Designed miniproteins, single chains, continued (4). Designs and how they scored, part 105

Each design is a single chain, and the fold is of that chain. pLDDT is the mean over its residues in the fold that is shown.

## One batch from the design tools (miniprotein)

Design m15873
Fold by ESMFold2-Fast:
Structure m15873 (fold): chain A 61 residues (1-61)
Amino acid sequence: MKEEKIKKAEELIKKADEAYSQGNYPEALRYYGEAIFLLKDVDPEKADEYIKKAEEINAEM
């Protein structure tokens, strides 16, 4: 269960990073948000890291 959530979050982060590299900031933020939601229950420190990254992306839009 915990490992499955981490794996899903990593897949979402990969999709978010890909969207970001393509300049698709709204799509990147959506995937980061889903990953953060999963990580908050299993790895809150990593969730905080991606929250900061998402805030930086949103500020650049």
Scores: mean pLDDT 81

Design m15874
Fold by ESMFold2-Fast:
Structure m15874 (fold): chain A 70 residues (1-70)
Amino acid sequence: SEAEKLLEEAGELAKAGKLEEAREKLLEAARLAAEEYAKEEKLSEEEAKKLLEEAEERAREIAKKIEEAA
């Protein structure tokens, strides 16, 4: 999936020490994964919006932990 490709790119950027770019790719992957899931499960607009917000928040938390570990 496209979300998986973005996650792979984020991982490679993180390994290269490009933490800011890695964070951006991680957020893109989270958004895309949430959108794909919402379409597959035929979620309501409200449910899809909530899922997207939760996915973005989780991705930001993961990015902070990666930065703290570097």
Scores: mean pLDDT 79

Design m15876
Fold by ESMFold2-Fast:
Structure m15876 (fold): chain A 92 residues (1-92)
Amino acid sequence: SLEEKIEELRKLLREGAPLSKILEKLAEILGLPKETLEELVRALLTDPSAVDRAVLREVLEAMARVRAELEGRPMAEAEENVARVLAELEAA
């Protein structure tokens, strides 16, 4: 289940697992390719201003969907909240 995958991720974080294992489990939870998360992390560590906004949006939307499912909230509300945050970041 989704909750079991999140507990596995928490265990990896507590044990100080290698970043590659953490990203693999996070990608599985988010339903995204591991390569998408690796590219985002690489950009953030090298030059945060070079972060691909489309990749950032995809990751944030996936995170919002997972959170909505865990909290029993409507998926549309999560998507609207991500769109608002991204608009605020683009305006700054």
Scores: mean pLDDT 72

Design m15877
Fold by ESMFold2-Fast:
Structure m15877 (fold): chain A 78 residues (1-78)
Amino acid sequence: MGKSSLSEEEDREIAERVREDTRRIEENADEYSAEELRAAAERAEGLAEKAAAAGMERTAEALREAAETLRRLAEEKE
C-alpha cells in the first residue's frame, strides 16, 4: 500500500488548513451569503468523498465537518 509518513503528514496538514478555513468562515459568516455558504458546503462534501477515496481519512473528516458547519451557517442566513 502506498501510504508513507509523508502522506500522513500531508493529510494532517490539509486537515488543519480545512479546519482553519472553516473557523475563519464562521468568525466572518456575516461577510458571506447563504448561497455562497451552501456552494462551499457542496464543494466540501465532494472534496471529502475524493479525500476518502484517496485514503486521506483526516482530510475527509475535516471536510465533512466543514460541510455541516457551512450548511448550518447558511440556514441561519435565511
Scores: mean pLDDT 80

Design m15878
Fold by ESMFold2-Fast:
Structure m15878 (fold): chain A 61 residues (1-61)
Amino acid sequence: KLREEALRLKEKGEEAEKQGNLREAIALYVKALRLAEESGDEKLAEELRQKIAELAEKLNA
């Protein structure tokens, strides 16, 4: 369901991050965040927001 979909998108984002594809990773994390918020998983949503912010800072450095 929504939480499982969010976790799978997070895993895909982690793989993109490992590949150095930071923009793709951010896009995947943003999709995962949307689903986490819809599922009410506040802990996962907070983790995803932090991750997105960190990667965005790296892109702007």
Scores: mean pLDDT 82

Design m15879
Fold by ESMFold2-Fast:
Structure m15879 (fold): chain A 61 residues (1-61)
Amino acid sequence: SPTVEKAKELIKKLIEAIKAGKQEEAQKILDELHKVQSELSPEQVRDMSIEFGRALEEAAA
């Protein structure tokens, strides 16, 4: 769905902002992700949470 694709793009942007030390930008992206999550089903939210966790782990390595 377009909403899921938008959430994936926001996760990628969030990881990049964190890696670059852009704390303010990261907070803005996180707020946008919260808005997108309100439009997702519980199953989609769960899948996105798992993907976000993996992306954060990869970024920390």
Scores: mean pLDDT 77

Design m15880
Fold by ESMFold2-Fast:
Structure m15880 (fold): chain A 66 residues (1-66)
Amino acid sequence: LEEAYRRAIEKGQRGEEVTPEELEAMYIHALEPLRANLAAASPGVADLYREVIEKAEKAIKRLEER
């Protein structure tokens, strides 16, 4: 999973096509830490984490569809 995420980042930087497995790794590796941070965030900061998570989910969804 970690290796697939690393490959996704490297391929993205080189402009190469990302595989479905690498996209799944981005879902798990990028979103799980953000969700954990949201759970631990103060009330005043929670909204910012929710916004970042929504943006990340939309970005990954767009990559998955294309």
Scores: mean pLDDT 69

Design m15881
Fold by ESMFold2-Fast:
Structure m15881 (fold): chain A 88 residues (1-88)
Amino acid sequence: MPLLRPGPKLEQILREVGFTKETLTLNEIILELMKYFAKNKMASPADGNIAIVKGTLLGEILGVDSIDLNDLSQLIEMIEKNSTVVEP
């Protein structure tokens, strides 16, 4: 699985959860973003599968106010757009 180097905006989010690696797999980045949602209590009171990202750095990167955690396609696309593929 290729390693990804997060761009500056995504790296800021990863630093918020204490992650210090320069390169990660896609699965590791998704896991750290799930920690970011939990740490910031971003779950909607009406539906815990909806994350409210309005006013956060992640919301600025995605350009949306909320995301559906049952569909990771939007997160994957954002990660790929904000990361560089690197060879180990």
Scores: mean pLDDT 75

Design m15882
Fold by ESMFold2-Fast:
Structure m15882 (fold): chain A 75 residues (1-75)
Amino acid sequence: MEELLKKLEEDYKEDKELLRELGYEEAIKKAEEAIEEGKKNNKPLEGLLKALMTLGVGILKHAVDLTVEKKVSLK
């Protein structure tokens, strides 16, 4: 369990840094709220999983936004 939790925290940190570089502050804020709620309820693993899912949605949105911007910028 502890090893899995540490791995998930590392994955979360990487995804958070990526989205921060890309300016998706809203997705990061929602992910941080999930982490904090998990800690408050003494369920840090559940909080991390929710946060990772939130960041995953942010990454997908970024992929869509890049496709739209590329079409606009390369006209």
Scores: mean pLDDT 70

Design m15883
Fold by ESMFold2-Fast:
Structure m15883 (fold): chain A 76 residues (1-76)
Amino acid sequence: DEALREAIERLRALEAEAAASENPDEMEAARRVAEILELLGVKLEVSEDPEEQEKNFKKALEEAKEKLKKAIELAK
C-alpha cells in the first residue's frame, strides 16, 4: 500500500495547508490533487471545456474515494 500511504500523506499535507491559509493557490491545490489521484491509479481525463473538465475531476475524485475505501477494507 505504498500508493495509499503516499496519497494519505499528501492529502494530510493539503488539509494542513488549507487550514493555515484562507486562500490557498488554486493551481497548486489542483496540481497536488492530481498527484494524489495519480498515486491511487486514477487517471484524470483532460477536456478543453472547463465544465467538462470539472465533471471529469469529480469522477476522478469519486473513483479515488472508492479505491481508498477498498484499500482500508483490505488493510484490516
Scores: mean pLDDT 65

Design m15884
Fold by ESMFold2-Fast:
Structure m15884 (fold): chain A 61 residues (1-61)
Amino acid sequence: SEREELQRAVSELIALTIGYIGAKLEGDEEAAQRYIEEMKRLAEKYPEVKDFAERLIKKLE
């Protein structure tokens, strides 16, 4: 269902955010950048989370 797909997208966005924070704490700037790119791809795939994802990425950068 669309609701289940949206819930999975939100969960994935949260997981990518946690991964980004972990990469930054380890000093792995390459991994951190890959997490940002994956968050951007997720936002393009699921327009319903795009605004939230874009605001989150802006705060992380």
Scores: mean pLDDT 83

Design m15885
Fold by ESMFold2-Fast:
Structure m15885 (fold): chain A 55 residues (1-55)
Amino acid sequence: LAEQLSDPDVAVRVAAARALGAIGGPEAAAILEKALQTEQDRRVREELLRAIQPT
């Protein structure tokens, strides 16, 4: 799942961000935050931010 956040396909990265958000927890949040630092695509960034939600 973390590997998919580095995929060249935007759709794959969006799906990975959503899946990690559904899993939740501090480990998933850390992976999402790290991905957000290098992500430049708007759609993927929006999904990463949504997935980092505290619930």
Scores: mean pLDDT 76

Design m15886
Fold by ESMFold2-Fast:
Structure m15886 (fold): chain A 60 residues (1-60)
Amino acid sequence: MPKLAVAVKDQGPTTPAVLGLKKGEKVLVLREYEDGMVVAQSLATGKTGLVGADGLEIVE
């Protein structure tokens, strides 16, 4: 099952593949990659994109 995570900092979409997030925004972690990138879905917007794993805190 995907994991719930919270954005720990604001992140602007620097490319079309990167998901824009605000600090405190909740996301579902869909996939993790070895390069420290995560595919996440925003619960607020329903959009999916890449997020740096350092910008997320996983919660149960």
Scores: mean pLDDT 75

Design m15887
Fold by ESMFold2-Fast:
Structure m15887 (fold): chain A 63 residues (1-63)
Amino acid sequence: LVGKVFEATVTVPRSGPDDLALRPGDRVVVLEEVDENTVWARSLVTGEEGLVPKSALREIGDA
């Protein structure tokens, strides 16, 4: 997962200070796996970093 590009499949609201807000079609690079359900990612749209649920993401390639 780390170093790969994912695309948001659903709207992800910012629910906490460490959460990354995403819209469908937004691309992120995964920087770290936090747990089985959550990654730390950087938005390729905004450059912001934060926590993203894995269930909201679809892999599209390498970073």
Scores: mean pLDDT 80

Design m15888
Fold by ESMFold2-Fast:
Structure m15888 (fold): chain A 58 residues (1-58)
Amino acid sequence: SRALERAALVLALESMRNTGKALPLQTAIDELKRTRDPRKLAEALGVSPGTVSTALRL
């Protein structure tokens, strides 16, 4: 879905910004399919829980 792809793109870009390493978009999509817990997603993707919550509203 477009909403899932937008959330994944935002999370991939924020992960790269925070870690300095590129995160494949498919990896972000797969993590979003495994869980919707913002804390677990934040730990997996290297972003803040607030960033996850914002991305999931897109």
Scores: mean pLDDT 79

Design m15889
Fold by ESMFold2-Fast:
Structure m15889 (fold): chain A 64 residues (1-64)
Amino acid sequence: SVMDLTIEQLKLMAEQTEELIKVRREAKAKGLSEEEIKKLLDEKAKKLNEELKKKIEKLKKEEE
């Protein structure tokens, strides 16, 4: 159903947010500057957004 698809999309978005938080924590622990952390997060976010689009497309195809 459309509602189930929406819930799955929200779960995927939550997982991506957790991944970005993890990346930031690890970068901060390594002593990276705020500028370096921002660049790293921007690059990671772009990659995660591409992965999210692919996962959403798969979910839509499974709905027929």
Scores: mean pLDDT 77

Design m15890
Fold by ESMFold2-Fast:
Structure m15890 (fold): chain A 92 residues (1-92)
Amino acid sequence: SELEKALAGLSPEERAAVREMADTLIEQGPADAIVAMVIGRLEKEGKKPTKEELEEIYKLAQELVDRHPARSLADEQRLADEVLKRYEEKKA
């Protein structure tokens, strides 16, 4: 999975922390799917997120899902675009 590939570059302790965060968010369902899409797009651009960047992406995904529940793949893609946009703007 895209999440497993992103986690492969982290230390065992960092992977455990991100997985614990992901497990908490998995109960929300759509947030994990959106995070996977964002990570996949970053990887295609040759960018590998750090633990801190992954935590921010998860936070943004959860905030958007809470406000705009995803009802379709198109909704999930739109939310992934918004997460990536906010993440890039925060890094600028």
Scores: mean pLDDT 68

Design m15891
Fold by ESMFold2-Fast:
Structure m15891 (fold): chain A 68 residues (1-68)
Amino acid sequence: MELEKLKKELEEEIREIAKTILEEAKKSGDVEALKEAISELLGVPVPESDEELIEQIEKALKKQLEEE
């Protein structure tokens, strides 16, 4: 079972996906809606910064990956 390399590759992909999600939300003006959706999905407070939002999106994606 080799998970270290897979985790690193997935973390890089997840981070790029999180950035893309944030950029799309910025283009559509839906950043606040995205913050609320991620906060609700993870059961955490609404993120205050873009960096925190990216981290929360990464956590949401990792949680989905770990469950399936």
Scores: mean pLDDT 76

Design m15892
Fold by ESMFold2-Fast:
Structure m15892 (fold): chain A 62 residues (1-62)
Amino acid sequence: SDGFAAIRSLPIDPDLRDALVAALAGDVTDPAAIDALGDLLNARSPEQRNRAARRFLDALRR
């Protein structure tokens, strides 16, 4: 639940945020997706957050 709240409050593209919330409602077991989620939560800039968010979504597509 804290992860969902953190994603909803991230200063990132709203479409990326909505996609992240939808993806997190499912089971995330891919190690690359888990690593990207960690990078997203530890990101210090909007650019870093957007890159990590895209990596997370890309990992879930594979």
Scores: mean pLDDT 71

Design m15893
Fold by ESMFold2-Fast:
Structure m15893 (fold): chain A 59 residues (1-59)
Amino acid sequence: GQTATATKNFTPTSPTELAVVPGDTLTVNSVLASGDYTARVAGISATGLVPADVVTVLP
């Protein structure tokens, strides 16, 4: 997957969503039809849904 950096706080509203804070490094596993991502935070075993507007995908 591609590397992404969280730029905004995101608080999960469901158990399938991933909590992120600005500065978190993420590995994007898939891009959903909505444009949201399924991702994993570096150093954490949790994988979940992250809205596209809270992360910047790195080149």
Scores: mean pLDDT 76

Design m15895
Fold by ESMFold2-Fast:
Structure m15895 (fold): chain A 72 residues (1-72)
Amino acid sequence: DALEKEQQGKALKESAEALLKSAEEGYKINTERAKKAGDKKEVEKYEALYKRGKELAEKLKEEAEKLIEEAK
């Protein structure tokens, strides 16, 4: 069902965008806090989490684009 694939792709794309936004906001807030505390390990931790979040969001976006393309 093309309509179902399109809806699934759109939902997955929205989820990927939400995940990326959450990762960016978490990175900003937590990294700022850690820098003020002088905690380099916390900064590195949140940098690593942000990188993983971006990678996951990119994979979800690719899957979403594939579903949308198949729905055409």
Scores: mean pLDDT 82

Design m15896
Fold by ESMFold2-Fast:
Structure m15896 (fold): chain A 68 residues (1-68)
Amino acid sequence: MLSEEQRKEVEEALQKLVDQGLISEEAAKEVLRLIEEGRYEEALEVLEKQMGRTIGRAALHELKKVVE
């Protein structure tokens, strides 16, 4: 379970990816839900499908830094 601050930081990071056209708003919502549930492998699969393997993995790594 994420703290309110961690949730907002993840939402902001995902919103930047949406604003850059790298992921859809629907994908951003799914990734946030999966991270809140601790389902990081499934969150990675969503990011890899949207952005490709290398960029998707880098994005998940940055999101994990927010949540530790």
Scores: mean pLDDT 82

Design m15897
Fold by ESMFold2-Fast:
Structure m15897 (fold): chain A 65 residues (1-65)
Amino acid sequence: MSEVEKRILAHELGLDPDRVSAEQVERAVRLIREEGLDISPAELARRTGLSPEEAARILEGVRAS
């Protein structure tokens, strides 16, 4: 994921684009795809380095898709 793609996705999900890296967002989306929507925000945060709130926003974004 590019820096531009990361900033766009972060804005769409209500995340701070200056606080999340492209690698963290990409890893979070990959983990949700592999583990399913049953992954907890806490586990997603632990495995990506995101905050639990950031992880929860990404999970909700994927559910809304």
Scores: mean pLDDT 77

Design m15898
Fold by ESMFold2-Fast:
Structure m15898 (fold): chain A 111 residues (1-111)
Amino acid sequence: MKKVGIIGAGKSGLVALDTLIEKAQRGEVEIVAVADRSKENLDKAVERLKAAGINPKAILAEDTPEGARRAVREMAALGADVIIPSITNEEVQRAAAEAARELGVEFRGVG
């Protein structure tokens, strides 16, 4: 079973989250962490996950290249096999993808 980390819990991230919750409830994936720059978005994502019986680590990370690298490193330390990003800034997305590659973690970008 693949362990999944999620970066980005805004409107589009919440739509992706619903699909991942359904997969987790079927035992197809394990959601280990969720990261967002917004505490409000992060808290809402965690509440949704807990309502589905999932208790992920919440990572409050700045929407910067270093913030994204830190979130990816923390997710890798939790055993994430794949990172699913909802990152709109190209520089931040590139930094996250590079960190995932360096750690041998799959990065599934939107698009």
Scores: mean pLDDT 80

Design m15899
Fold by ESMFold2-Fast:
Structure m15899 (fold): chain A 70 residues (1-70)
Amino acid sequence: SHEELTEGARKALEAAKYALETGDGAVAGSALHEAQKLLEEARKAGDEEAIEYAEEAIRVAKEALQKSGL
């Protein structure tokens, strides 16, 4: 559902932000994986809000991974 996709993507974004702030590469990797899965589901559903959260989560998670050295 829209609520499930949006909530999932929002949680992935929060996890990615946490990983970026703390340098936690394991959390960053987990957030990236979940955000990528949610992005694919959101695109299939045409859920623009979930797509935006998932794309931002991917961006932040990739930045966190780059900084963590993983």
Scores: mean pLDDT 86

Design m15900
Fold by ESMFold2-Fast:
Structure m15900 (fold): chain A 52 residues (1-52)
Amino acid sequence: SAEELAKELSEKGYNLSLEEAKEIVGASHQVGGGSNQRKARDEKIDEILSKK
């Protein structure tokens, strides 16, 4: 879930809002396959973090 992702990234030193975590989860959910989901997630994390 988005809440779990936000907690996981916070534990790793990334500060993300719940809204940002929801965007990451939503982006990964729209692609098929585990590899594609991880890639979409990583790309969205980088995009959001680059805006800060």
Scores: mean pLDDT 71

Design m15901
Fold by ESMFold2-Fast:
Structure m15901 (fold): chain A 81 residues (1-81)
Amino acid sequence: ERLREALLEVARITYEAAEKSKDPEVAQRLKELADRIRKAVDEGNVEEAYRIALQAAKELRKAGFTEEANRIDELLREAVA
């Protein structure tokens, strides 16, 4: 449950960053990643959701959302500890 909850929070953070993005291509990419995490969690594919969450952190960092990316890294680290 803890990992699933963390993954849903990652999706939320990623989606909120997309809403703040002024670049429509970046916003679309981040929304797609958030949706993919939610779908993987809903389907019980927690390992796949985790991989997508790591990709979301990378994309957020590339887009300049460093605080959001760091928050995601911390959430995932704590969930698998």
Scores: mean pLDDT 86

Design m15903
Fold by ESMFold2-Fast:
Structure m15903 (fold): chain A 56 residues (1-56)
Amino acid sequence: TDELEALQQQGVRAVILGDYATAAAYLRQLAALLEKQGKTEHAARIRAQADALEAL
């Protein structure tokens, strides 16, 4: 898979393992890639998810 798909899979895996800090880090990387692709709204939603996970 490409980098974006790999980051999504790693994020999901981290959540399943209860490692929310690692999951948030992968989501932030995913958001940065989405923003580079011009998907600013999608990137903002992913960053909000990362912030929510770090707040746990």
Scores: mean pLDDT 80

Design m15904
Fold by ESMFold2-Fast:
Structure m15904 (fold): chain A 67 residues (1-67)
Amino acid sequence: MLEEALKAFEKGDYESAVELFEKAIEAGEVPTPEDYNKLSLAYAKLGDWEKAREYSMQSIKLRAEAE
């Protein structure tokens, strides 16, 4: 669930945060651009720069489509 992922992120538990975000997406929840930014930062904190960049670009794309 996105709410549980956000709580894990706020506590600095980035491994749990990315796992919960991915489960929420797989369950059909649609992240906001801000949620993708947090997911990107969580992956960067874990050293996964490839996924961090991917989700950062998703956040940018969603904001661009909203404008």
Scores: mean pLDDT 80

Design m15905
Fold by ESMFold2-Fast:
Structure m15905 (fold): chain A 105 residues (1-105)
Amino acid sequence: SMENRQLVIETLTRTLEENKDLFDKIPSLKDVDPETLAEAIVDTLSDEEIEKLATDPQYFGDFVYHMFKRSLSDEEALEVAKLATRILSELLGVPEEKLKEILEK
C-alpha cells in the first residue's frame, strides 16, 4: 500500500540521516540525499517485501544489516540495523518493553 511505502521510506530516510557521517565514507552514497536514496531502494522492492518491512521492525533491521554489511564493518552495520529497528518500532507505537526484547536478540 502507499501507506506502507511511505512508512518504509520514512524509516530508511531517518536511519540514513542519523548515520550520515558513516555513510559519507561510502563513495557511492556521499553525494546522495537520504530521502532520494531511500526512495530509490524502495522502488526496487516488491509490494510484498514493502508490507513485511512496514510491519516487522526486526525484519526491517535484518534488511538494513544485509544491505550495508558489505560496505560497513559488521559492528557499524549492526548499529545501523538496530537504529532502523528502533525508528520503525517508534513509528508503529511498539511498547518500549517489546522494543528492548527485539534489540537484545
Scores: mean pLDDT 80

Design m15906
Fold by ESMFold2-Fast:
Structure m15906 (fold): chain A 107 residues (1-107)
Amino acid sequence: MFDEEGYKKLKEEVKNGNLSRAPNEEVKETLEEIFKLEEEYEKNFEKDPEKSSLKLAALSTIGLLLLENSDVELARKYIEKLKNAKTKEELEKLLKELQELLRKVLK
């Protein structure tokens, strides 16, 4: 099940310069890229709320997955898929794939 509270606490730790949950430099850099993309999608939310909501949900799931498994290559692969997704259907499919991966890691 998605740990939304844990993700919010981590985002606060990153903003405050306390990255106790991301000790690896590559993991830290990838998380910073994810948070930067979240800010960009939040700024554009009013232009397309439905797509922006799906993109933000996908980014938060990628961030959580990266924290649980430290798999930078997998996280970067899904960031690329997210950037290339043009339709709601593609975004919904991507989010479903990410949620299934997260369920497997959280067992």
Scores: mean pLDDT 74

Design m15907
Fold by ESMFold2-Fast:
Structure m15907 (fold): chain A 95 residues (1-95)
Amino acid sequence: MVIFDEPKTLLHVGTGLVGFTAAQLLIAAGRIKSLVVVDINPEAAERFAQSARKAGVPAIAVVADVSKPGTLERVLEELRAAGIEIDEVLDATPP
């Protein structure tokens, strides 16, 4: 049972080539209504978010080290406090 009838708010973790390509395909397919990009590199996170905005998808860049325990949970709490609800999480960080 998979219903892909409504675009989702995606939290994308990491800005590597594979993750970037996956996000671009989802944007092109109309599956993302809003994007949050998390990376330790502020330049990479902002470039990724700006690419999504150019494609017509609202996007926010968040700078955080997700390799540290509890960091992803903190980011999700900060987003909820800002009124942003995440529908899906795509973890594209290398092991």
Scores: mean pLDDT 74

Design m15908
Fold by ESMFold2-Fast:
Structure m15908 (fold): chain A 58 residues (1-58)
Amino acid sequence: SLVEEYKKLLDEIEKLVKEIRELNQQTSPEAQARRDELVKKVKELVKKYTELREKIRS
């Protein structure tokens, strides 16, 4: 189950990173606000991903 949680979390991170890349090409205030929000969300998910990876490796 930890491995499946890890894969699901990785998929979510990849999806958000792709959206951030697309928003990086936009100059609108809405795109900038959305990007900032997604960056914060990715940081939280990366922390969880790292913790899960360590548990799997342990």
Scores: mean pLDDT 80

Design m15909
Fold by ESMFold2-Fast:
Structure m15909 (fold): chain A 66 residues (1-66)
Amino acid sequence: LTPLEKVAMALAKAYFEEGRALSVEEIAERVGISPQTARDAVEKLLERGVAEEAAPGEYRFNPVPK
């Protein structure tokens, strides 16, 4: 899996299993990637509507991309 796919899966798991948003640092820890790679992946997922900012610096999976 690419880093982008791993981050998307981590966000989806947090959303469906925990009902949570994740910070970039928490995503990096869960996925085992650098915070910079996690931030880049989150930005791409936000552009695609796969993720959304639930609170400042906290990102969650969006099950209905727009």
Scores: mean pLDDT 81

Design m15910
Fold by ESMFold2-Fast:
Structure m15910 (fold): chain A 82 residues (1-82)
Amino acid sequence: MDAAGQAEEAVRYGLLGGGVAEGLGLIQLGVANVVGEDDAELRAAGEAKIAAGRAARAAAEEAAAAGDAEAARAAGEAGLAA
């Protein structure tokens, strides 16, 4: 296994990470609607996770197009941390 195989795997994980962050943000926004109609903080947190997940996916896709596995992985990790 070589650098090309490792790059391909990292890019794949970056895209997955961004998608997971977006999904978690949507779930959090849904929970805010159930738990408290007035919970602006929980809604804001969910919206922030959605935005972070979308940004991470966009960054991972851009890095993937450039062949930058390290940047793609970092974008995915940032999305998961949001």
Scores: mean pLDDT 64

